# Designed miniproteins, single chains, continued (4), part 51

Each design is a single chain, and the fold is of that chain. pLDDT is the mean over its residues in the fold that is shown.

## One batch from the design tools (miniprotein)

Design m13756
Fold by ESMFold2-Fast:
Structure m13756 (fold): chain A 73 residues (1-73)
Amino acid sequence: APTDEELRAALRRVGERVGAPEEVVELVIEAILEDKPLSPEEFEKVREFVARVQAWGKANPDEVRAFLAELEA
C-alpha cells in the first residue's frame, strides 16, 4: 500500500493536472489523510476539487489507469 508521503505526492500531482490551486490541494490532503474537520467554506472547496477530478478522470480514463498503475509500483 502507498505511504502517506506517496499519497500526498499523488494528490499534489492530480491537483496540478486539473489546475487546482495549491491551497485547495493541501486542504484536500489534510481532510483525507489527517481527518481534519472542515468549515462549510472549506468543504465547498473540497467538493469543487472532487467534481473537477471526476470530470478529468472521465475525460482521461487512460491517464487515470496509468496514474494508478504508477502509484501501485
Scores: mean pLDDT 75

Design m13757
Fold by ESMFold2-Fast:
Structure m13757 (fold): chain A 79 residues (1-79)
Amino acid sequence: MEEERERELVEEIERRARELQEKEGLEPVLARLRAQMELARELTARGEFSSGMGERSDEEVEELLRRAAEKLKELRAAE
């Protein structure tokens, strides 16, 4: 089920984000974005992201992550 699959993906992203924060010194938000991008690429390589889910393509997901990063940069640049 998609909901269960999403839950697993969120847990994996959180796990990776924590590692990036602690070991590489990334900011929490940047660590989460990087974890999401890396996981999305891995899922695409496995064919999981483009195979059975009725969700967006890997290209669309990558674009959404890019937009989120741009929004974050705008917020960071704000006063």
Scores: mean pLDDT 64

Design m13758
Fold by ESMFold2-Fast:
Structure m13758 (fold): chain A 84 residues (1-84)
Amino acid sequence: SIAELYARANEEAQPAYEAKDWPTVLRVLSRLFEELGLEEAARYLRENADNAHSEEQLQAILEKAMGFVEEAMRRRAEALGVSF
């Protein structure tokens, strides 16, 4: 579920987030998303990791990446025959 993804993302990225190492937060999340088959979100985070110079930039990059995650999960649900 998306909630399980968020919980795992928080756990794995927490040390880098506490260190205010924003590029490393995005690289950790990119690796996690790639492992989960969220290739578009993972690629976006990887390509934009070095652009995260502040918490605000981190949040903007994450918000866009989560848009890719939500779209991918919607497509997976449709492929499984789930109607909304």
Scores: mean pLDDT 80

Design m13759
Fold by ESMFold2-Fast:
Structure m13759 (fold): chain A 93 residues (1-93)
Amino acid sequence: MMERIRALLEEAVRQGRLTPEQAEALLAWLEKDPDLEGRLLAMEVALEAPAVAAELAALEATDPARAAALLAELERRARELEERIRRLREEAE
């Protein structure tokens, strides 16, 4: 999992979504956290979510019915992810 998260963070830095310092800080936090797997999974999905949203917007322009069905599924998954991220933040305190 760490290799995939590192690749996502490196790509985010290349795209200008994160600074190199922010990426290193996130990796350091994940390494120290006892719920490392949960944090890695939350980070993986969160980093990919904006790209999925952009693809969904493009699909909505061409096939709105299909886009609506996919949006409903993604919204359900996003709620679960948001609660998981919130729990991890509370544990970090």
Scores: mean pLDDT 58

Design m13760
Fold by ESMFold2-Fast:
Structure m13760 (fold): chain A 76 residues (1-76)
Amino acid sequence: GEEHLERLRELAEKNASPEDAQAIIGSAEKAVEAYRAGDKTTSANYITATMLIAAASVSGEVAQEILRLAKEAADA
């Protein structure tokens, strides 16, 4: 849940530029908000956006961990 989103924020801030970190975090937060509202389609779209931004901004290993944390944050 929220703990997964906090860890995602930490990884983004440590590994990406401030602008890219804000974009990654913003997409992940919107995915969680959409899931809580019952909009699973919008949530899945924001998880995909989070993955694409992370893949462009950080190493593959960090991008995979960000994706995992985004999914766990949205699904909890």
Scores: mean pLDDT 84

Design m13761
Fold by ESMFold2-Fast:
Structure m13761 (fold): chain A 65 residues (1-65)
Amino acid sequence: MAEEARERALRAAAELGIEADVLVHGDTVGVSVDGSLSDERVEELRRAIEEATGLPVAVSKTPAA
């Protein structure tokens, strides 16, 4: 179940053209994205993953490299 949620989240990110690292806790999807990503794109990703997985999503930005 958690592995399926992770795969769904990665697919949603790929469809949006966003590179993301995904970790699934039983009831929550944790997503890390590049710090240069706009807040609008972060919200779009969060929503897409929530729709794909049916789980609450927490998105964190990493510092831009």
Scores: mean pLDDT 77

Design m13762
Fold by ESMFold2-Fast:
Structure m13762 (fold): chain A 73 residues (1-73)
Amino acid sequence: STHSQLLLQLAQAIENGDESRVQQILDQLGVSPEVQELVLKQLELAKKNPKDSPYQTGLAVDAVVADLRRREE
């Protein structure tokens, strides 16, 4: 899968509260453990405050994109 396809699936998994799927996608993308922890914390916050879910999802996806970019440099 391309990064863009996995990032779309990541956003959907966060919106669905699917922690197992989120973990699978993060492993496939090869993101750092620190960013994995950050994404899981955003998932927990999205579940606690559903009205803010799009914001938490955006933060999680942005963190993954930043980690992937850092790894290329």
Scores: mean pLDDT 80

Design m13763
Fold by ESMFold2-Fast:
Structure m13763 (fold): chain A 112 residues (1-112)
Amino acid sequence: SMEEKIDKIVELLKKLEETLSPEQRAKAYAEIFDYLIEKAEKLGMPKELIDFLKYQAEKFREAAKGSELTPEQKKLVEEIKKLLDSITSREDFIALLSKLFGVPKEELEKML
């Protein structure tokens, strides 16, 4: 069921990418990454990983150029955030990041 939730997060992110301008995509990712940072801090993830996520969030904010999400896009972002709330362990969080970034789980665990 956790694997299914992670798969659903990735599916919803792909759906966002299909309908967004580059600037709106950056806005959506900035909001999602800010939420990932909050989750990482709550889980006590290492500073190196948190700093990496913060760097990515800042790049997305810059690329967003003040763009606004449509109501439909906001609903998708909120659905993603709700699914992220179900991730309560460091192991599940690393599994999500592995799938999201296309990086082996073992490589991310080296940052721990």
Scores: mean pLDDT 81

Design m13764
Fold by ESMFold2-Fast:
Structure m13764 (fold): chain A 65 residues (1-65)
Amino acid sequence: SERERRLQDVVDFLRQMGLDLAAVSRLSRAALFRTLLVEPEDEEAALKRLQTDYATLRAYLASQA
């Protein structure tokens, strides 16, 4: 699914950056889990939030480099 693909993209990106995949994967899964299960009636909002979280994560990583 698109959501699984986005999570996999995050994992792949972090693997390339040499980061702790377990910690970040858990964070991403928690965000997806809460968004999708708590608000099951609004999948478009869930996808939009995932995109925002991913962009924020990338910006944070860039600031630490």
Scores: mean pLDDT 52

Design m13765
Fold by ESMFold2-Fast:
Structure m13765 (fold): chain A 80 residues (1-80)
Amino acid sequence: AEEAARESARILLETAERISTLTDKEAKEQLAREAALRVEEVLRKALGSDAPLEELLASLPKESQEMVLRAVARVAEAYA
């Protein structure tokens, strides 16, 4: 779980950095969607569940959830 949260956060942070260099809204949205799908795959494989992403995140320990949510916030900031 912790390892999957770290990998998910890494994917999101790398995506946020890349989005911050773009000006095209469609390209930013595509990168964000691709990152969400990658995070979903990582969490599904680690937790052995096919549950929706929201349920997968909720099943993580609090510290792991906070790590992923902080990375999600960085992606949202990059859209500005």
Scores: mean pLDDT 79

Design m13766
Fold by ESMFold2-Fast:
Order: structure tokens, then sequence, then C-alpha cells
Structure m13766 (fold): chain A 100 residues (1-100)
């Protein structure tokens, strides 16, 4: 049930046509991730960070900062920074590494 709901929401994020709709769907993912295992949460966050939309990636980083331990967050941020091409998201990632 939880896995099915997360998969449905992730597909909805990928198919959303407006910025506001995508943001609301990501917030719904965040709420469900509070019920997920740490392993499931990291997997879903990595999938959101692979989104072609820099806004979705930015929201995923905010969610990661709220849910993950400092060490898990640093690992995820390092992984994301290696492939990030958006200048605003890249700056956010660099700031997160500098503060942690």
Amino acid sequence: SLREKLEELLEAVENATTRQERAQLVLQVEELLKEASPEEAREVLRRLLASPDPEVRSLALVTAGELLSPEELRELVREALATETDPVVKRMLEAMLADK
C-alpha cells in the first residue's frame, strides 16, 4: 500500500504540467516518507533528485534535510552534486555540504 502510493505519486510528479501541481505532489511524497523506512526514503529521494525539473530536485533536497541524518544527507548531497547541472540547485548543494 505505502509502496504503491509512493509509486503513484512519483509518476504523478513526472506527469504534472504545472509547477504548483508538482510542488503539491512532492509535499504529499514527503508526508508519506515519514511512514517509510530510512532505506525506502533514500530510494525515493534519489528518484526525485533524478527528475529533469530543477524545482523537483530542490524540493527533494529540502525534504532530505528534514528526514535524513546528517551523515545520510551528506552522502546524498555528494551524489547529487556530482551530476547536477542547474546553477541554482548546484549552489544549494554546495551550501549544504559547507554547512554539514
Scores: mean pLDDT 80

Design m13767
Fold by ESMFold2-Fast:
Structure m13767 (fold): chain A 87 residues (1-87)
Amino acid sequence: MLKLIDEAYESLLKGDYKKAKTLVKQIKAQAEKLLPGDKSTQDGFDSILASIDVIMDPSASDEEKAIARMHAHAGLQALKARFEKEL
């Protein structure tokens, strides 16, 4: 799992948002299998996915996209730290 989080983070840094979104969805599915019913972890993934959707939205402002990038990066690092503690 941690390797997939790193790959999602690298995809975000490179601007490959479609790949990042696909990887985050895969990580979310694996996290539900490992930590079933952990609402906090699932809410974290949903927040990251919503942020990626803002980044990919052509109608969003540059400021909204910049904030969304920061939220997505911070969210992935927080989830990585959580899995390192629980796994």
Scores: mean pLDDT 82

Design m13768
Fold by ESMFold2-Fast:
Structure m13768 (fold): chain A 130 residues (1-130)
Amino acid sequence: SAPRLLVLDANLEDAARAAKIAREMGFEVDVVSPSHSEDVLRALAAAADAVLVIVRPSEEDQRKAFEAIRLIREVAPDKPIVVLIHEDNPFAEEIEEKARELGADRIFRYDEENFEEVLREAFEWLKSRL
């Protein structure tokens, strides 16, 4: 079967774009908000082969993304986790450091012009780890 990708993003439009690209690249995709219950996140992470987390600029969305990375690493200790951070996020350096501490394997920065290009690079990297 195709590898399963879990996409975590608080922005549903961007999550849908990411899911479409990932499916075109051969993934089966589950999309969830970082605001979903811990039990749902744990179950989906356990079923996934790879994880993409997109960190949004609000403090609440950042906190929930970090909590999700921690939970995913607890249930999926050896599965690859990629984190995307917007280049214009004023806390991008601190977010990158925290995500690595929590178990992110790779971090990409994106802007509005290169979002799809960065997604394709992230998905190719995830495929290389499977």
Scores: mean pLDDT 87

Design m13769
Fold by ESMFold2-Fast:
Structure m13769 (fold): chain A 118 residues (1-118)
Amino acid sequence: HMKERKAVVETDTAKGKLIAATITVEVPEMPRDEMQRLAVELAEKALDEIAKKYNLKILERSEPRVTYDEERKAVRAELRAKAVNEKGEPYLIHAVATVYPEGTYLPDAAGDSRVENL
């Protein structure tokens, strides 16, 4: 079973409006490389959805930055873009997708390898 959470925040900055989207997904057990592909796909989809919602033309798009969280066994993908709206007003887009194994994104103290190695 896949669970998804999505949050979008809008902030005014000196460089234009920042639209920050965060997507969090819990997935059944899967290989890390598959989780990485999913995280990148979710971040790219979020960026495209923001561009469509705000009627933005993307001028520059970053390459995905992928990181792994050893404690949570989670993969995070991050994308940034510079865009303009129909009036030529500058927008910045920041899309982050994090993929967690099911039941792991709020670990308490149980199963922490640091505690088990004490």
Scores: mean pLDDT 78

Design m13770
Fold by ESMFold2-Fast:
Structure m13770 (fold): chain A 72 residues (1-72)
Amino acid sequence: SAMDEALLAEFREFLERHGRDLLPSSDAVSDEALARFFVRMFELEKGIRLSPAVAARAVELALEYLARLRAE
């Protein structure tokens, strides 16, 4: 839906603003766990809970964000 796409766009902006500050100082955390952590932090900041379908898509976006950071 348009609302789901708007939430995902806001999540991309959240990752660009906060993602580097939320990175752990060690590689002990899996990228999947870190992606779920980013989604949870976004939900807390906005005071919302994403549907399972939107949360799954947000996890994919967070994994893409992490892959891009690892390529730096």
Scores: mean pLDDT 83

Design m13771
Fold by ESMFold2-Fast:
Structure m13771 (fold): chain A 70 residues (1-70)
Amino acid sequence: SEKELLEELKNLLKELLQAVKDKAPQEEINAILAKIQEVAKQIYETGSEEVKKEAEKILAEYEAELRAAV
């Protein structure tokens, strides 16, 4: 469902932020990024406009936190 895809996106972004803060190997970070791209692709191909907007908001919030963490 759309709600499950948004929840998965949020969980993967939390994992990415934690991995960056923990200075995880680049290979581990790349694996998380690949999963994020796959979930985002599913949202943008199958989601409603409202769900796409929520995904954009989630991504923007975590992008700002990632910039601060690096």
Scores: mean pLDDT 82

Design m13772
Fold by ESMFold2-Fast:
Structure m13772 (fold): chain A 89 residues (1-89)
Amino acid sequence: SAEELIEEAERLIKEATEVVKKSKSLKAINTGIAAALTAIGARFLAQLALERSDRLSPEQVQQLIEDARRDIEAARRLLEEAKRLVEKE
């Protein structure tokens, strides 16, 4: 659901922010920031799907949900890379 995607995005934003705070290398910091920004975008798309579900077609709502899921997956991959970079510091 859109609500579940918002919750997942917020968890990713929090985790990415914590990784950035622990990072010593510029590469790890930049990768963590990219993860957080990607998750913020996913949250925005999921919020649009939720808030405009009565004004958008079912196909448009589904597209926003699919785009949010794609961006959540991208944010997860960036977060894992940032964690990998921190481990090697």
Scores: mean pLDDT 89

Design m13773
Fold by ESMFold2-Fast:
Structure m13773 (fold): chain A 69 residues (1-69)
Amino acid sequence: SPNLEDIIARLEDVHRHLLTQTPPSKHPEVEQLYQETIDEIRRNNITTQDEGDSLLREFVARVAEVRAS
């Protein structure tokens, strides 16, 4: 679905930006969260902007927790 691929592309951009703000030692944890989020998008066929925005906010929050740990 074009909308699903658009959501994944937005997630990829967010992931790249968050890596620039994350210590290299924590990149594996962020990468794991990224893959889990892609799997959730594909498994649940997330195609709406609202659902995509919610998952992106959750991903950002989870990465912030990794950075704080």
Scores: mean pLDDT 85

Design m13774
Fold by ESMFold2-Fast:
Structure m13774 (fold): chain A 60 residues (1-60)
Amino acid sequence: SEEKERLIKMFGDLNGDGVLTKEEQAYMLELLNLKHLKVDGVLDDELVEAILEAIAKGLK
């Protein structure tokens, strides 16, 4: 999804490769207090929605 692409850029894709590593995903989830979500290298729509909601609540 387009939201997935935005998250990749926000948290890991500073050089434009379009990829988030598993470590970057885990760190992102810790910052957003979403530790209960599985980190397996896949950004499902459910995970993307949860992250976007956490960001909207004040990550920035």
Scores: mean pLDDT 59

Design m13775
Fold by ESMFold2-Fast:
Order: C-alpha cells, then structure tokens, then sequence
Structure m13775 (fold): chain A 66 residues (1-66)
C-alpha cells in the first residue's frame, strides 16, 4: 500500500538501506502521492531524526516532479 511505501521509505533512510528507501520513494512519486504529504510524512520525520543530509536531495526530487 502507499502507507507501507511511506513507512519503508522513512525506515530505509533511517537505517541507510537506500535500495529499499529508493524503491519505495520512487513508487510514491509514480503514484503521484501529494507533494505536501511527502514533505509532512517523509521530510519532517527525517529532519526530526537529525537526518538533515537527506532532506535537500529529497526536496529537490519532489520539486522536480510535476
């Protein structure tokens, strides 16, 4: 499900499992998951976890999607 893809994306980045994180994030982008929800449900938890190094690349990726 899309909610599982959100969870696996966040957990993947937190655990440095970039294959799992990347696959699930790509799935969310392909499903046209709302950009504001991607920010709230992925970017905000990563900022709160101190994973700021992932924030800017992810925000750029979200911004480049139409």
Amino acid sequence: SLKDALKLTVEGFLNKDFEVAGRNFTGLLMAQYPKEQLKDEIIVPLKEAGKDEFVEPLELTIRMRV
Scores: mean pLDDT 80

Design m13776
Fold by ESMFold2-Fast:
Structure m13776 (fold): chain A 71 residues (1-71)
Amino acid sequence: MSLEEFRAKLEEVLEKAKTMSKEEIEKLAKEVEGEAIRLLHQADPATAAELIAAVTALGKELNEILAELEA
């Protein structure tokens, strides 16, 4: 999977998360984390930095959705 394909997947994940339960979001987040770790093992430092930034941004958005569900 390319960085662009991964970013597209993260965007789809974020859109799906808006209609998902807390448990489903947590499961999806773990799946995304696993994919990111796999890609990081193959990535050069520049690509790894971009990948980490993309995953961090998704994590922030998912945490905001989870916080709204807990409120």
Scores: mean pLDDT 77

Design m13777
Fold by ESMFold2-Fast:
Structure m13777 (fold): chain A 71 residues (1-71)
Amino acid sequence: MSDEELRERAEEAARELGLELTEEDLAFLISVRRQSSDEAHFRSVVGSQDLNPSGPNPRLTERVGRLARRL
């Protein structure tokens, strides 16, 4: 999946969830995707919420997790 395709899918998923996709959310999703060797690993990391929860915005982790479950 390309970064452009990931962006389009994330925007569609955000629309379905009634959630506004931010550039920060998108940058995080792209970062996780690039660190993953395949789709299963990407989905596992995001689905397990192994998104860094010690960041200053715990709502970002929940939001990104919901988006990634739709990707």
Scores: mean pLDDT 62

Design m13778
Fold by ESMFold2-Fast:
Structure m13778 (fold): chain A 64 residues (1-64)
Amino acid sequence: MKEELAKLFNYKESEEEKALREKLRAGEPVTIETDTEESFTGAMVLRSTYKRIGLKEPEVVLLK
């Protein structure tokens, strides 16, 4: 509960957006790391979407 409030106070969108922009500009492959089967499946769908917007085929990894 309190962690949700802390997330609003310390929202850092620039860091992730900067990383994405650099990947797009450099044309580097993107790796998506997931820690659940549901997220892993969703990332596989995201992979196709990223490829369509001009990114390389990102690799999807299931973490423990």
Scores: mean pLDDT 59

Design m13779
Fold by ESMFold2-Fast:
Structure m13779 (fold): chain A 66 residues (1-66)
Amino acid sequence: SSERETLRRHVQRVANELMDLGVDESEIGRRIREVVDASRSPQELLTGLDNLVEELTKEVKEKKEQ
């Protein structure tokens, strides 16, 4: 249960960070689902979510500079 709560909190934190960056809510849900589906362990999920934040932060910055 503690690991489930940690994962839920991490997902919520990631979603909030992406919303703050101006990413569309449906796009956030889609990208998080892709990470979840690709992950075979809780550790992979946490790493994948952190990588998703970095990737989308770079994408948003590039779009704003164009």
Scores: mean pLDDT 78

Design m13780
Fold by ESMFold2-Fast:
Structure m13780 (fold): chain A 87 residues (1-87)
Amino acid sequence: SGGKRILGGLMGTHVTTAQGLINKDSETPEEANELIEKLNEYLKRGEEEGQKPADEGAKYLKSKVKSGKLVENSVRSAWLYLQLKKS
């Protein structure tokens, strides 16, 4: 069943993260840029390999949040989430 999964793919982790980030600017521009670049690269690879890049992107972001990389406070991470949602 494809329809509901299109919306559901990023809804759990990314909705909560993006909602928090939209109300705040990035605290560390360098860290935010690194996370955005790595996630974008990962998404491209997933698309080429036939994986679900959204799932791997979410895992990557969650890992960085747990390691204290301030990703939840990055407006650029929220911007990337919105780009993923458009697909």
Scores: mean pLDDT 46

Design m13781
Fold by ESMFold2-Fast:
Structure m13781 (fold): chain A 90 residues (1-90)
Amino acid sequence: SVREKLLEVVDKMIEIAEKLDTPEAQRLKKIFELAKKAISDPNVTKEQLLEIARLLRETARSLARTHPEFAEEYQKVIEEIDKIIEEIEK
């Protein structure tokens, strides 16, 4: 499902953030955990999932620019999010 795919993307973003081992990474992990709770809400709408997916994509793009050592991993995340967005918009 779209929800399962988004949760997998968030888990991957948490994994990359754990490798950064910075105070910024700890803040990002908390934000991603909140995103997981929002995605897992039984009342979440397709429109809300689309908004979350777009925010995750922009976050991944920003992180790819500021942490070029993980740019390849973030680009793979962006590609997965783009597929999820296309699926939601149908």
Scores: mean pLDDT 84

Design m13782
Fold by ESMFold2-Fast:
Structure m13782 (fold): chain A 74 residues (1-74)
Amino acid sequence: SMEEEIKELKELAIKALTELAKKMDQPELGKKAVEELERIAEESIKNKESLEEFTQRVKKVLVETAAEMSALKA
């Protein structure tokens, strides 16, 4: 189902973000991004959004978080 696919993609994105946060030594920013992914997943399921729409939101969180981590590195 779409709900199961959203939950699976969320779990994979959280794992990727957690690993990135460890590599960048930015655990707090990683935690913030994980919390946002949880919220986005809940909203997508509640609003019956497409997997495509959810995927675009996930990409945005990943890109913005990576940019913030890079900017904070000196």
Scores: mean pLDDT 82

Design m13783
Fold by ESMFold2-Fast:
Structure m13783 (fold): chain A 80 residues (1-80)
Amino acid sequence: SEREEAIKRVKELLDKLIAAAEEEGAPQEIIDMLRQLKANVEDDEKAQALLDELLALLEADPEMREKFFRALERLSEEEA
């Protein structure tokens, strides 16, 4: 189904983001949150709660935020 294909694509993107975050030396807390998001991507309520928690962690720690943004930039460069 279209939904199954979209979920598969999101899981693939999360796997790439996790790999990029690990390569940039992101804190284990961020990596664990991304892994939990991948595991719960089909549960809208759980996924939203995890996203809110991730955002709070990024706002609390500028160094953590910078490493996360570098991981996103690396992912963007690999898809260019």
Scores: mean pLDDT 78

Design m13784
Fold by ESMFold2-Fast:
Structure m13784 (fold): chain A 71 residues (1-71)
Amino acid sequence: ADVEELAKRLAEVLSKLPESEQQSLAALPDEERPDVILSTVPLPSELRAEFRALPPEDQVRVVRLAFELLR
């Protein structure tokens, strides 16, 4: 999966969350955000499967890019 394309899709999902939830996720260390997102954020099944298939380092990169795209 393309890291940039997954980051764009993740950013769209994150943008729909309440601001308080977005701030809570943004306050986490970069390396902890993927696991918290997978456990707490309702992701579309296709996006969830593609994201989970990534190596941990690429999951971190996707999340970092997604938060950069939010603002």
Scores: mean pLDDT 82

Design m13785
Fold by ESMFold2-Fast:
Structure m13785 (fold): chain A 118 residues (1-118)
Amino acid sequence: MDEIIEEIKKLKIAKSSDLREQIRNIIEAIANDPKLMEKIKRFSKEFLKMSEEEQKEFLDKMANNGKYRSVLIYIIAGLALLGEDEVIEMFKEYYSERNDIVLVHLIDLIKEEAEKVK
């Protein structure tokens, strides 16, 4: 996780006041960073090996802090680019159950924009 956070900090992303354009800029930046993509791919594999309790603890921790919540958006963008649909669906289901409508909406938006880049 710390390695993913450090790599995300190095990303140069154009800012936009339009949410869809901002998400597209994030997706394009991640798609052009093979080191970050490799780390997110490893994370996906490790996440699927976690127990159900460990998965829920991770997802809860990531949503409850503004800094981690921002990092979560980048991780979801990378997962979408990699076609890790199983992991994304687990994230969406968990946040839907927690009534985090903002994160659920962002996940859907990220999936839509990532599909255009593939």
Scores: mean pLDDT 84

Design m13786
Fold by ESMFold2-Fast:
Structure m13786 (fold): chain A 103 residues (1-103)
Amino acid sequence: SPVVEQIKERLLKAYEEGGPVAVLEEIARLDRLIKEGLSDPRFSEPITELDLRIAIRSILLGELIDSPDNEKLQRGIMVYITQLDNGKSIDEALAAAVEAARA
């Protein structure tokens, strides 16, 4: 999907400019936009929850490959992806990932 690639580009740019906090803020902004039924003119098409989930999953898989020695991050990412694949909300998936990374 063109919009999935556009979301991925936005998330990667957020990471480069502001690190993990900026990525989480952009994810929260896009999630809110979807829930409120609003459009963002920077995207070629209206964003769906599925588009956002696919983009997040793709970015997290990339980080999993690029950071193999960080066991806590690896565990957190794997739980996040698993929760998203099981249809959990973005907020629920993040909460589970944070708990897994702390264990």
Scores: mean pLDDT 78

Design m13787
Fold by ESMFold2-Fast:
Structure m13787 (fold): chain A 68 residues (1-68)
Amino acid sequence: MQPFAVGPLLEEEKDGMVPVLIRGSKPTASASKIAQDYVEELKAKGKKAEIVSVDDKAGRAVLAVEAG
């Protein structure tokens, strides 16, 4: 199921999964790498998260993160 397509910034959904937009890429790290590291950190904290989409050239990634 597709929770949300990448587009302009919108509000969060108070349902159970919140789309999170990561912005800003470093020359030494792609948006994909940053998104993966963030997902690993969230999982270490006991939260469920997954990568919905990544755009390395724009330095943007959209994640679905468990709310609460």
Scores: mean pLDDT 61

Design m13788
Fold by ESMFold2-Fast:
Formats: sequence, C-alpha cells, structure tokens
Structure m13788 (fold): chain A 92 residues (1-92)
Amino acid sequence: SKEEIVEEIKELMRELMEAFPDDSSLRRQAEDLIEKIRQFEEGKLSAKELAVELEMFAGVLVLAATMLRPEELDYLQEVADRLLELADELKK
C-alpha cells in the first residue's frame, strides 16, 4: 500500500540520519524528502511527483558517496537502490 511505502521511506531517512549524525547537508536533504512525504499524505503532491523526489535523492546519495564518502559507497548505493524500487512502486 502507499502507506507502507511512506513508512518505509521515513524509516530509511531516520536510519540514514542516524548513520551520519554530523552531516548537516544530508540531514537537510532527508528532512526535505520527509516534508515531500507529508505533502503527499496531505494530497498536495502526487505519487508520480513523490517518485521523482525519491529518484533525485537517490542520485544525490550516490554522487555524495562517490565524491565525499567512498568508504560508505556500498551502504549508500543500497539505500539509493531501495529508494528507486519504492519510486517504481509509486509509479504503478
């Protein structure tokens, strides 16, 4: 269900922020995505628009990993891949 997708994205964002507590840039981007989820829950953002936001955030995570956190690339790639799977589910 869409509610289950929303809760999974929120959990991924919480885990990501907990893994990198001192990364203010990543925290801001995760909080922005949580706000987009709230807009989706309120009917102000479509499922397709939320899917685009997930795809953009996944791209940012992979780029940040390759440039700033190469030691965490595998972890950040797995988070990005899961966000892309959830984006595809939202587009159905």
Scores: mean pLDDT 83

Design m13789
Fold by ESMFold2-Fast:
Structure m13789 (fold): chain A 96 residues (1-96)
Amino acid sequence: SVYEEAIQFLNEAINTIEALHNEGYPTELIIDIVVGVLEIYRAVLNKYDSNDPTWVDVSGMLDQLIDDLRKSKTVKEALSVINQYKTQLEKKLEES
């Protein structure tokens, strides 16, 4: 499902943030990289049927996640934001 794919991608984003932070990369660069990857993934979702309510829901959540990530000042805040949206996606998957 689109929810499962989005959850897997958010897990990859979390792992990427943690790996880059552990290597000592600056917070702004880490956020820029993760935002760029999420924007590419969001563009890839345009392959799905625009009439699919699951795709519309997931794409909207990713757009909001990207905006919230851009506002993050620390790696801890960025991880908190991603985990918040991941929890929402997991709940929607359980309800579907």
Scores: mean pLDDT 84

Design m13790
Fold by ESMFold2-Fast:
Structure m13790 (fold): chain A 85 residues (1-85)
Amino acid sequence: SHSDEALQQAEELLRQAGKVAADQGKPEAARIVQDTLIKVRELRKQGAPLSEIAKLLKEAAKRVEPLSPEAAKLLEEAAKVLEKS
């Protein structure tokens, strides 16, 4: 479905954000991204609305931004993918 494609793209962006944070030596940012990915997958299993998952991603991006602005941008992109779906 279109929603499944959007969620798959969002999860790919989350994986990229985690890799960016890890490569930059930012373990706290990498942890926040990993925890967020786990929550996104749990919400997906529960059939949560894409708007709820997008909100979670935006809140995670705000937490990540002061640690890794590059990883935060990927989280914001993931949220936008879901909001446009």
Scores: mean pLDDT 88

